# Ledger of designs, part 91: designed miniproteins, single chains, continued (5)

Each design is a single chain, and the fold is of that chain. pLDDT is the mean over its residues in the fold that is shown.

## One batch from the design tools (miniprotein)

Design m19151
Fold by ESMFold2-Fast:
Structure m19151 (fold): chain A 74 residues (1-74)
Amino acid sequence: SAEDIAQEILDEAKKRFEEAVKNKASEEEILKIVQETAKKFEEVKDKLSEEQQERVEREILRLYLEALEKLAAQ
């Protein structure tokens, strides 16, 4: 389902952010993960309800902010 694909996109993004934080990646690399994740999400977005779309977008933002916070903590 589109929901399963959206969850898989989020799970992959979470793993990529965790790996980037562990490897002390640049801010540019973190931003690239956001951009690629958003692009993948756009392909399934039309099959999701407005509420589901908003939830996924908030989760992507949350993962991004957590990664930045962890990198800033060094």
Scores: mean pLDDT 85

Design m19152
Fold by ESMFold2-Fast:
Order: sequence, then structure tokens, then C-alpha cells
Structure m19152 (fold): chain A 90 residues (1-90)
Amino acid sequence: QARDLIDQARRLLDRAERDPTDRDSIRRAVDLASQALLLAAQNRDRDLVGEATLVLGRAVRLARRSGDDQLAQEVTDQVRNTSDQASQIS
């Protein structure tokens, strides 16, 4: 369910905020939140689309703050691609 994926992604980002070296948690959170965004879009659940979008935005900010430019670019590109895909879903 989209809600469970969002909750798991939030826990991973909370971990990454406490440990700036935990880049794998950022990557996993983006994957889970991306899946949640697509599921929420397919179900036309506007509240879950909003929540998943906020989680993805948080992941982008954390990736940028990590000092890993490659991670920041990867996360930004994945978020953009997922958002574009979600916008195509009714």
C-alpha cells in the first residue's frame, strides 16, 4: 500500500538526517516514495500523492546536503522522472 511505503521512506530519511554518511537510506527512501507516488497517482489519491511528493522533496534536500554531487543528481533525476510519470497517470 502507498501509505506503508511512505511511512517506510520517512523512517529511512529520519535515519539519514541523523547519520549524514547513510546515503543508502536516501536511495532506498527515494525508491519507496517513488513507488508510493505512482501507486497514489494510479488510485487518484491526492492526499497520498502530496505526502509522497513531500517525502521525495525531503530526500532531494538531504542528498544535496550530503556533499555527494552524484547522489544529489541521481536523486533529483529519479524524482523528476517519477513526477513526470505520475502526471501521466489519471
Scores: mean pLDDT 86

Design m19153
Fold by ESMFold2-Fast:
Structure m19153 (fold): chain A 74 residues (1-74)
Amino acid sequence: SEEELIKRIEEGYKKFLEEVESIEDPEEKARLLRAAADLLRREAAQFESQGKLRVAEHLRRLAEELEERYREVL
């Protein structure tokens, strides 16, 4: 279900943030945050094309959060 998929996405997102927070190089941290945001936006578009609108919206929201985070690092 979309709800189960969203839960898995949230778990992966938390783990990703923990790994990124351990990176001391601001440039490397910014690059990873930006790359992840771009990936989530592409995945959101794919899920939207499949009619999984709730998953797509959730992924876009996470991408926006990552974009805000990398702007703060730069």
Scores: mean pLDDT 86

Design m19154
Fold by ESMFold2-Fast:
Formats: sequence, structure tokens, C-alpha cells
Structure m19154 (fold): chain A 92 residues (1-92)
Amino acid sequence: GDPEKEENLELFLKKLAEKARELIKKNPEAEKELKELLERAKEKGIDRPDDLIILVAFKHGLFKKEEGENLSKAAYYYIQGKLEEAEELLKK
């Protein structure tokens, strides 16, 4: 792949994980599952907490229907290098 696009995708995933973590904090059941999943991942030597945070948030339906469209647009903007526009969509 394109290294610049790969770097922008990693930045998007990091920002998405930050948003997902804030949503999980408001849901005790999702927070419990995330804690258990992170513990199992550490036991297996897997250090990808952002991926697991995003997965748990999606599994528990914490992203609103409207956020699905905004997430798609944000991913596109990150890939295009439009970081400010992408971050504005993630704040909603």
C-alpha cells in the first residue's frame, strides 16, 4: 500500500478508538467485556487495544445509525489527508 495512506488509516483507527472508549465508559456491560477481552489479549501477547476497543463498541451497538455515515466519511477524509475535516466528523 501507500505508506502515507497507511499512516492516515492508523491515525483514523486511533481517533475512532478514542471515541469508542468514551462510549464504552457510559455502558457498564461493554466496559466489563472490554476489560475481559484486553486481559485475554495480554495473555496471548496481543498488543492491539485500539482494535479491541472499536470491536467492543460496535458489538454493543454504541455507534448511532447517523455515526455510521459520519465514520465512512471520516475514513475517506483521513485517507485523503483531510485530517481536520475528518476529526470534526468524529466529534459528532
Scores: mean pLDDT 74

Design m19155
Fold by ESMFold2-Fast:
Structure m19155 (fold): chain A 92 residues (1-92)
Amino acid sequence: TEEKKKKVREGLRLGSELGNKIVKEVRELQKQGVPKSEIEKRKQELMEKAYKEIEEKLDDPLAIEMAKGMMEGIVALEEGVDAAIRESLARR
């Protein structure tokens, strides 16, 4: 159980690292005024690269699934937070 917990923890760390890296790049593209369609393509490319990196670095199926879920969750949460902030600012 302890060894499995360590593997899951490493998966969550990797997923978090990759998710935050994707979020950072998306934010920089938004600041530069890059069109949403181009940002979406770049985000998809980064997520596909992250999936491959997770599968290459981890050997435990549960750790892989948790890493992917964490990465996806961070990216989705950032999109939701950004949308909520923009909506709030537009309403004043």
Scores: mean pLDDT 82

Design m19156
Fold by ESMFold2-Fast:
Structure m19156 (fold): chain A 80 residues (1-80)
Amino acid sequence: SLEDDIGALENAALSLREAKEQKGDLDSLVKGLEELLKEMEKKGGSKLALDALREAIEYVRKGDLEGAIKVLEKAKEELE
């Protein structure tokens, strides 16, 4: 649902913000986002939300947590 998509993107962005402050493990963050992507696909998440998660995963792989957060927050705003 739209509410599920918004909540997932918000929680993902929050987790990345916390990881950025705490020097979190990038591999664990990528795995977490990939699992979230699979769950959203299973729930019938919107193309906008799924594409945003895929783009955020690529930013995290590059070590750009701020870029990942920005992508997720922008997608959340577009769904609201």
Scores: mean pLDDT 83

Design m19157
Fold by ESMFold2-Fast:
Structure m19157 (fold): chain A 82 residues (1-82)
Amino acid sequence: MAELEELLAKAEKEWAALEEKAKARATPEEQAILREAAAKILEFIRRYLEGLREGREEETLQELEREARALEAEIQARLAEI
């Protein structure tokens, strides 16, 4: 599992660099949506990896699928307002 934790840390650093690059190109509203979505996606990845470590992969995946659908609805609603 240490290897997966290292990959997550690397992904977080790479995401920070992309966020800085996106700030120059996206509107403030788009930047806010992007940052919030990114944080949620990283949290989903972390929880999935924790589920794998604990042997609860299927249960964790079901929880994440439900929450991912809710996130998609939130993003679509916010984009429709813009």
Scores: mean pLDDT 70

Design m19158
Fold by ESMFold2-Fast:
Structure m19158 (fold): chain A 97 residues (1-97)
Amino acid sequence: ITEEEVEIARRAAAGDPEAQRRLISIAVGRVLRAIGDGYDGILIAPEIEETELGPLARALAEILGDRATYVPLSEYPEVGLLGFARRSDPSDAKPLP
């Protein structure tokens, strides 16, 4: 975590919409880097759209396209609302850190 990220988080917590958008962009970048560890995509529970992570999930789905898969939370509850997936075995998915 950088000092710049801490400052952006502080402004986002204060209700700054630009800082909130910047935090989403940073989170997207972190998820995309983590996919490089051998995951080829993400699993998204549709229930995430009712949470503060909804915009992040939509941005990831748009960027990843076919590499983003929507599955109900009930199918892979151990992954949670958003997790990493390998195309060949979604049961090996891990929740986001």
Scores: mean pLDDT 64

Design m19159
Fold by ESMFold2-Fast:
Structure m19159 (fold): chain A 77 residues (1-77)
Amino acid sequence: MKMSIHPGLSEEEKKEFEEYLEKAEASKDPEEKSKYLGKAIALLMDEIARDLYRALTEKSEGMPFSLTPAGIELFAR
């Protein structure tokens, strides 16, 4: 069964996540399976970055770091 364990995901993102998982399950090719899993993970990472932004803006006064959320991953905290 597909799992939507991230509560911050929107309904549309949950649908896309489930669709990627369904395609990965239906795919026998490891390459295709990896592709869809990669897309699902990218979706989760995008949401994690947004969730981090929310947490930082609640504690900080807006922009405590670079404008790009990708910068957060570069700095291991």
Scores: mean pLDDT 63

Design m19160
Fold by ESMFold2-Fast:
Structure m19160 (fold): chain A 80 residues (1-80)
Amino acid sequence: SYKEKIKKLAEELEKKNLPEDSPETRELVIEILKAQIAYLEENNADQRLIDIYRETLELLEAGESLEAVEARFQELADEM
């Protein structure tokens, strides 16, 4: 299930205690976001919430810094 996948990836990210700017941290965050989007779609979540997560993923995959991507996510979430 996507919920279990998200939990395992989040636990892996926390256990590794890597610097935020590491390539491995970026890859784990991308995998978590992909699993989160799939979970939201499977559970017929609000399309606006799905769109916010998709935009966040697209920015991260485009090479934006994790800090900039998190700031954008917070901006979009605050408008909900």
Scores: mean pLDDT 78

Design m19161
Fold by ESMFold2-Fast:
Structure m19161 (fold): chain A 91 residues (1-91)
Amino acid sequence: AYDKLTPREQRVIDAIKSLPEEEISQSNVARLAGLSQRTTSRIIERLEERSGVPAALLARSLRDSGLPSAAEVEATQGPLKAILHAASQVA
């Protein structure tokens, strides 16, 4: 949803945060997140659309911003806002 990350979106974010930058791909994220490549692709597209930033740069931004785990996202305000703010800081 626009106001919250879904559990699948959070799994994709956690997978991205766990991978080194050079290994960030739909296939690697899908394997680590335990999702199909198609589902992972759709989630990455949605994150790119919401942030306006390519997946590779978004992934770096997500790691560098220290975006929280799934449990922390549920406890924090505006996970989508955090993603957008992180993405807006990428040159």
Scores: mean pLDDT 59

Design m19162
Fold by ESMFold2-Fast:
Structure m19162 (fold): chain A 79 residues (1-79)
Amino acid sequence: MKEAIDKYASTLTPEEAEALRAAGDILLKDPNATLEQIVKELVERFKGKLTEGQVRILAAEASYLFDKEKEKRKKELEK
């Protein structure tokens, strides 16, 4: 997960990269966290630095990367 997030973060601004990593950290602590829960926490943390729309896109991307990493780990357990 961290590797995939770091690769995507390299295409973002420093503030967007920080928000993406924060979304990833939320998902690592609570894998069942909903997109709305992640967005709510990040909107509060990045108030004045990022718009809600930017936070929502970054949270959705982090969720997608988390699901992809989960799939990869499942395949490694089957080998």
Scores: mean pLDDT 75

Design m19163
Fold by ESMFold2-Fast:
Structure m19163 (fold): chain A 104 residues (1-104)
Amino acid sequence: MNVAVSDPLVVSGAGTFTVLVTQQSGTAPVTVTVSYTAPDGTVHTFAPATLEAGESAVYTIDLEEGTYTFTVTATASSGTNTIRVDVLLDGKVVASATLVTKPV
């Protein structure tokens, strides 16, 4: 099983947070799991989504003023697959990561 985990995506602010996860390339389906850590240390996890190349999952949540840490995990059964993650606050990209799932 090929697993990639993003470096922590740290965002401070209040408003509508959008996490856009896109499989940019690869031939295997990728299951993505998005979570965030709230200022109080509580971890919240969104429902997982399975993506193929060119597909995106979008997660939206309204949050109060604070510092939030988003983490994305990508899992594939095979192949080398590239996942792009953008975190938007009120429609503006504030953090980004690229993950690559590959055979170990």
Scores: mean pLDDT 85

Design m19164
Fold by ESMFold2-Fast:
Structure m19164 (fold): chain A 67 residues (1-67)
Amino acid sequence: SVDEAFAADRPAAQAEADELLKRIENGEVPSDSEVIAVTLLAAAAGLTDQARRIMEAHDEAVKKAKE
């Protein structure tokens, strides 16, 4: 099923999402293209909450960088 196919990619998507979140939490401001790519990967894997957290963290990091 589609859900089973997505489940196969979830560990990789989760690892990439967790790593990007840690980088942002450590004060890094990743590129918009990298954030979009990881967010889409997380969303496709059913990690909607994690995708939202990445977007929120990136928005906050960009806001701070503009100051």
Scores: mean pLDDT 76

Design m19165
Fold by ESMFold2-Fast:
Structure m19165 (fold): chain A 95 residues (1-95)
Amino acid sequence: ATATGTATGSDGSTIQLTLTSTPTTATAVATDTATGKVLATATAPNEDGATGNGSGTGSDGSTVGVGVAVAGGVVGAGATDSVSGGTATAQAPAA
């Protein structure tokens, strides 16, 4: 399963969060749409209680953090820009 969310970065670009849930793995990817660059990736096993985190640097020098968590048959993901405070979220069924 796949889900997406968006947030606004401090440079006015859109940060797109893409969550992919497979039977074995949950992966969340944050991409800066202005540059086309992957900013951060978080990966976790698709198992209840599993979490993953990643971080990267936006085009403006801000830190973009990404998290993924699996709980109660749901995979949740979030991305946050440290300068703008913009947050994107996505949810998909766990495997």
Scores: mean pLDDT 74

Design m19166
Fold by ESMFold2-Fast:
Structure m19166 (fold): chain A 109 residues (1-109)
Amino acid sequence: SKIDEIIDQIRDLLAQGSTELSRIALQLAAEGGDRASVQLAILAGASEGLTVIHLYLNRDDVNLSIKGIQRHIAWIDELIADPRLTPESKALLAQQKAELERLLAQLQA
């Protein structure tokens, strides 16, 4: 169904975001010689948030999926507002937010 296709697109988008956040985390670890950068801690929190959203994504419960996506968008807004997050991470999260908002609009139609 169209709903199943939209949920699959959301799952694919989340997987892509997780892969890119991991790449940025590895780059930061390589650059600083300081493994405990604040930015690495923020990116770890981002990875945990991606795990949580998957608990809400349900092809049989569109309202639960909508609520989960809305909560995830709000969480991305909190991360983007953090001055300690890198510009690259903020750009990635902003792009993921825009795509999630587009898919959310389709799911609410």
Scores: mean pLDDT 73

Design m19167
Fold by ESMFold2-Fast:
Structure m19167 (fold): chain A 80 residues (1-80)
Amino acid sequence: MEIRVETEDATYVIETEDGKAVKVSVENAKTEEAAEAAKLLSELIKKEGPIPAELLELVLKEYSAKELKKGLEGTLKIID
């Protein structure tokens, strides 16, 4: 299944299996940071496993693409 999350920066597309996000992509990105954030989210899911889709939807709506990119870069460095 796919969930579309519309934000000020982009429309994100969350690919889900059993209610968990397995991949994130972006449609109609208005900023480069939105495309990078989606890529970093997909890398996080690849490393740590699928996350609850509902939680990811809330995060995408709450934070700007620039904030998401910065937070995800920091998180991925800690996990490495």
Scores: mean pLDDT 80

Design m19168
Fold by ESMFold2-Fast:
Structure m19168 (fold): chain A 72 residues (1-72)
Amino acid sequence: DRELLERALEAFRAGRGREADALFVQLSPESQAEFLEYEARELGRIVLEVVDRKEKYGVTAEDILKEIEEKK
């Protein structure tokens, strides 16, 4: 069911995890596999963006936390 898959993906992109989960369990096994592949690719992209940002700007989570604490 393509429409259910599209609705589940939209809920996932919007951060509506509960709605995405409720729609996911209604999907066929084939559509569930497609959803999980999309989720894995999107998470991989986010991880690569975080790594690239750290390399490009030389900023670590520790540097950010230190700046926040020292500016008070």
Scores: mean pLDDT 69

Design m19169
Fold by ESMFold2-Fast:
Structure m19169 (fold): chain A 64 residues (1-64)
Amino acid sequence: SELEKEVEIKREVNGVEITVKATLAAAEITAGSLVAVLKRVPVEDINDPNSKVKVEGKKITVEL
């Protein structure tokens, strides 16, 4: 199904570029969560306890 295919989706909020590579459902949920977080906290405050989120300046990349 489409939800089980690996996709890459991109979002931008407050000048921060978010790139998520995952299954469609996981990519949409992850990107949406990061957009919501970045509306209230600066990018430098983003921490991932599982180290799946990579922050490089104003770019965030997640591979699941």
Scores: mean pLDDT 73

Design m19170
Fold by ESMFold2-Fast:
Structure m19170 (fold): chain A 100 residues (1-100)
Amino acid sequence: MIKLTLSGGGTVPAGGSVTVTVKAEGENADEYKIVIELIDAATGKVLKRFINRTSATFTDLPAGTYIARGYAFKKDVDPSKLKPEEAEAISEGITITVTA
């Protein structure tokens, strides 16, 4: 069993940058691909998806509220074709607020 912990996020001004980082812990954590998604909190739309990344930096986001979330998939599967419900582990969401 693995556990994902997401850190970072918070409030950033327009033109700023924000980084989120995923920590994977547990047995065989290195056997997983980590995916980070940026979700528009107002629409639920996935705006960005970073495959095989333990960190993601977001820049020049429009003003609004976003949710970042981490997912772990087995390395032998194509995570670009997998839905969140197919993940072996999912992190808690972290909020990013971009001010105008």
Scores: mean pLDDT 79

Design m19171
Fold by ESMFold2-Fast:
Structure m19171 (fold): chain A 63 residues (1-63)
Amino acid sequence: MMTPLEQAIQNVNNGKATQQDVDILQQAIQQLEQHSSSIPPEVLQQSLDELQSALDKAKQILS
């Protein structure tokens, strides 16, 4: 079963994004930052880079 975050990333990769997808991506980044001490630095950096890239693309699609 696909999570809302996975759905948002897939929508962005397909060149389609909504404001809800932007909100989900922003919330995911915020949650990762909150759990940063529990995540290996390499994994944290990779995850943040992927989410930030998706967020930037989503904002560009909506512009």
Scores: mean pLDDT 80

Design m19172
Fold by ESMFold2-Fast:
Structure m19172 (fold): chain A 87 residues (1-87)
Amino acid sequence: MIKIDPEELEASAERVKKFIDEQLKKKGIKTKVSDEQARALAETALRLRQIGDIVDEIFQKEAELGRKLPKEERDKLFSELVKKMNE
């Protein structure tokens, strides 16, 4: 799976917590996100961003070919890119 730097995770968790708390406050919602929820959301956001970068590389490759890759080849390339990110 994609590796996440602990310092980046902590910084992202703080940003996510502040952002969500501010959005909830603007909507008149009294509930605040917990530190655990903020951390989980930050981890998910970081993973989604990394996955987005992988998907963009796949789309660039498809654009170079002028055609869509078959599902099996796209899945293989996705797995290889995830492995590279974890090295």
Scores: mean pLDDT 75

Design m19173
Fold by ESMFold2-Fast:
Structure m19173 (fold): chain A 86 residues (1-86)
Amino acid sequence: MLFVADPSKGISEIDRLVAQMQPGDRLLIRGLIGAERGMVRRALSLGLRPVQANVEGETYELRDLADLEEVLSRMGRYLEVLFEKP
């Protein structure tokens, strides 16, 4: 199943969605660069595996949050990150 985070609900939305997810379910976090960083960090801290990151239609290799933050700091553009529950 695909879950989509509501960016207006903040970090607690990630806890709520992850509690409902089964292994193999995916979580999409979308919005403006910077607004979703807390949500992305929270998803990583809960053990979700990043699958893909997209900024301005370009796909980036995401090993950790620091690599993603470096790319995003240069571009100042729209972000999508897709996670999977292991």
Scores: mean pLDDT 73

Design m19174
Fold by ESMFold2-Fast:
Structure m19174 (fold): chain A 90 residues (1-90)
Amino acid sequence: LAAEGVALVEELLRLTKEFLEALKAGDEERAEELHREIEELQARAAEVLRRAAGDPAALAEIRAALAAAQAELAALLASDPETLARAQEF
């Protein structure tokens, strides 16, 4: 569960970075495709978190990975406020 959840967080970060690059490039079609993939992965991540509810150690690892991914994403968005504004439209 911990490994599964961490892998999902890492994949969400990767897809989010690709989504931001697609927005920056003006590729609306690619951005829409990536946004759908992100939504599907978010649903899977929610399911993993529900399954991990009885495992505090797994939850701690997944939350740590999520916090690290959020910090990395926040740093990227802080360097490009125009792309952040575009991402918020989705």
Scores: mean pLDDT 81

Design m19175
Fold by ESMFold2-Fast:
Structure m19175 (fold): chain A 82 residues (1-82)
Amino acid sequence: GIDLDPEKLKKLEELAREVEERLKAGEDVEKIAEEARERLLELGIPEEVAEEVAEAIKMGALPEEEARELAKKYREKKLEKE
């Protein structure tokens, strides 16, 4: 899984909430996605996962729900390969 300390996890939750609010406010989706990607990378999230979250945001998906589904899908794919 993604190993995060409690402070990083809190920042992730704050980021997800901020992105959801900005998307609902009708802000520039591409800008929101790019900023979210950069902040996820700073928190130590793998670039592959950060890119998937950015793409979900660009498609108008809620980042918290998509990140949760993507994390589950990524974990399941790794278990299937092992």
Scores: mean pLDDT 66

Design m19176
Fold by ESMFold2-Fast:
Structure m19176 (fold): chain A 59 residues (1-59)
Amino acid sequence: MTEEEKAYEKVREALEQAKSLGVKKINLDNLAEALGVSKETVKRAVERLKEEYPDIEVV
């Protein structure tokens, strides 16, 4: 599994947890640091997950 795919799984789990908690907005810097991945990698994963989590804004 590539680093991109591992990051994708971590971001997906984080967005699912945020959805369960009613969180509407997530800070990109905080998310990247919490997951231990680069901001660029997190941003790409978020773009791929946009259709599954349209109500969550990552900034």
Scores: mean pLDDT 80

Design m19177
Fold by ESMFold2-Fast:
Structure m19177 (fold): chain A 65 residues (1-65)
Amino acid sequence: SSAAEAAGRAGREAAEAAGTPEAINKAQDMGVAGAAGNREVALREGEAGGTEASRKGGIQAAEAG
């Protein structure tokens, strides 16, 4: 379980270091272009708008639970 949380956090940190906005943009662009995952596209849209702030909070939340 802890390994899964660590892996999730590592992924978040890597995305942040590489540029979360671009990583999110790519994922969202694929979803929008493919018109797949209507609900997921809406969720990513929110993340794209406030990605960096969300990432900071998300990392701590993921570590706690």
Scores: mean pLDDT 49

Design m19178
Fold by ESMFold2-Fast:
Structure m19178 (fold): chain A 89 residues (1-89)
Amino acid sequence: SHREKGEELREKGEELKESDPLLAGYYYASAAVHYAKAGDSESAIEAAEKMVELTKDNPGAKKYLLEEVAKAAEEAGDEETAKYARELL
């Protein structure tokens, strides 16, 4: 399920956050996408917030991943996650 995939991706991001923050940010963005598709806005926004923190020193990656999360949330009908991501762009 999308929820199970979101949890798997979030756990991979958590494992990598100290050794490879940028790669961890990509995993958290992917987790946010899957949580949004599962209808879990709370988990999606939490994952997106972690991605923003992990990509703070790479504005290009942050912008790209926020756009990806926003588009995926919009397609899934997750208006709260889409709004969160769009307001940071």
Scores: mean pLDDT 89

Design m19179
Fold by ESMFold2-Fast:
Structure m19179 (fold): chain A 82 residues (1-82)
Amino acid sequence: SMTTDEAISELIDEVLRIIKSSDNLSEQMENLKKLVKELTAKLKKEDPGSAAEKLLQQLLDDMENNEVFARITLLTIKHLAE
């Protein structure tokens, strides 16, 4: 089963790839949202009710409901990944 640490590690690795694949912030944000959706769906299937699932679902909900928060989240992850 996927742990919270494994989910966070995969998120960071994939964010680095997204940053390298595009210089467009809007495209990076769309790709990040897709990644979080995919990881959330995977955790729902493999480790339902886990802390990792709840964390990623909350992040997804926050990003979809608040464009400013989504932008801040992307920039924060980019800063931490540098």
Scores: mean pLDDT 74

Design m19180
Fold by ESMFold2-Fast:
Structure m19180 (fold): chain A 74 residues (1-74)
Amino acid sequence: SPALESAIAAAEATLAKDPDNADAWGLLGLYLEQAGRLEEAAEAYARAIALMEKRLGPDHPGVLAMRRRLEELR
C-alpha cells in the first residue's frame, strides 16, 4: 500500500541520519515483514537486535521478543 511504502521510506530516512537507532531498525523490519519482504525484514530485525543487545543486554525482554519474531520469519 502507499501508506506502507511511505512508512518504509520514513524509517529508511531516519536510519540514513541515525544508523544506530534500534527502534527505527525494528520498525523497518516490521514494515518490511508486512510488505512480504521477509529477507530484508530479517536483516533489519537482526540489526535492531544487535543494537538493543549493546544498549540493554542480551537477556532484556525486548531483545528476547525481537529474537522470537526473527525466528518466526522462517
Scores: mean pLDDT 85

Design m19181
Fold by ESMFold2-Fast:
Structure m19181 (fold): chain A 93 residues (1-93)
Amino acid sequence: EVVEAVRELVERENRYVKERKEPSEEELEETKPLYDLIEKKIKDLPEEELREVVELAKESVAVALRLIGLAEDYLLNKENIETAERLFELMRK
């Protein structure tokens, strides 16, 4: 579920970059539920799936930045600190 969402987002974001295209309002509405799903469920992922998510996200600057932003938001709100620290650790590799 989360892994599939990340894979779809990476494919879409890389397509926008390749085509030098800004996503339309409709395309932004389509990706919003995928990002919301990631935010809701990423903290509950087993380690193997979390690693897969981060490796996939690294294939897209936009998706990688969204995961970094999520980790930063967790730290600022003092929520899901372990997940945030793990995301930063995996992103550095």
Scores: mean pLDDT 80

Design m19182
Fold by ESMFold2-Fast:
Structure m19182 (fold): chain A 67 residues (1-67)
Amino acid sequence: SSQLEEAKKKVKELAEELIKLYKERKAPKKQIEEVEEWKKKAETASLSEVVRIYIELGGLKEYLKVS
C-alpha cells in the first residue's frame, strides 16, 4: 500500500532525526536504543502500528524542541 510505505518512510526519517539529535546532545545509550527499536518495529508493522509509532516519536520530538 502506498499509504503504508509513506507512513514507514516518515517514521524512518523521524527516527533518524531523533537519533542524530540524541547523539549530538550525548544522550544516554538507552534513549538512542529505544528510538532504534521503534524504527526497527516500523519496518514490519501494519499501518495502524506504524501510525502509533509515529505518534510516539512525534511526541518525543515536540518534547525535545521545548527542552
Scores: mean pLDDT 84

Design m19183
Fold by ESMFold2-Fast:
Structure m19183 (fold): chain A 78 residues (1-78)
Amino acid sequence: SEYKKLNEEGKKYFEEGKLEEAKKKYEEAIKIAKKEGLPLEEIKDAYANLIAVYLAMGKDDEADKVKLEALELKKKEE
C-alpha cells in the first residue's frame, strides 16, 4: 500500500528529528488513505504520528485540528 510506505517513511524522518519531512509524509499518507477509502482503524497510526509531529514542533493548535479530524472520521464510521 502507498499509504503504508508513506507512513513508514514519515516514521523514519521523525526518528531522525526531521519534523517538517515527517509531517509532509504523514499528511501525504492520510491524503492517499482518504482517496482509497481506508477506515480509521487502518490509518489511526498516521493520525497519531502527525499529532505527535505537530506537538514536537510546538504547534498545539494544528495538533488539535488533526485530533478533531480523526474524531470526525471515527464518528462517520460508527
Scores: mean pLDDT 83

Design m19184
Fold by ESMFold2-Fast:
Structure m19184 (fold): chain A 101 residues (1-101)
Amino acid sequence: APDELDVVVSFPEKADPETVERLLRAVGEGLASSGVKARLHVVASDPETYEAARRAAEELREKYGIEVEVHRADSPEQAKKLEAEYTQRADENVAARRAAR
């Protein structure tokens, strides 16, 4: 089915693991409650932040059936570039479903 919403969350700097997991759970729960089929893209540059995001992603896939992709960036600058790229793709998908202008 082509009804897929892309959502992007970025952690360009080191973040507290508990905060990362809490934020991603909140986003995932919101998406699941909306009834929309969604794919979540998470970008992180710090290894510990990435690992926290990966754990939250596994929980969201198991409990809510949400597709979650976790991307590691080599730097905060690269994380911002990846966030922009995935955000652009999300916007293009929305535009395609509503007819391109």
Scores: mean pLDDT 77

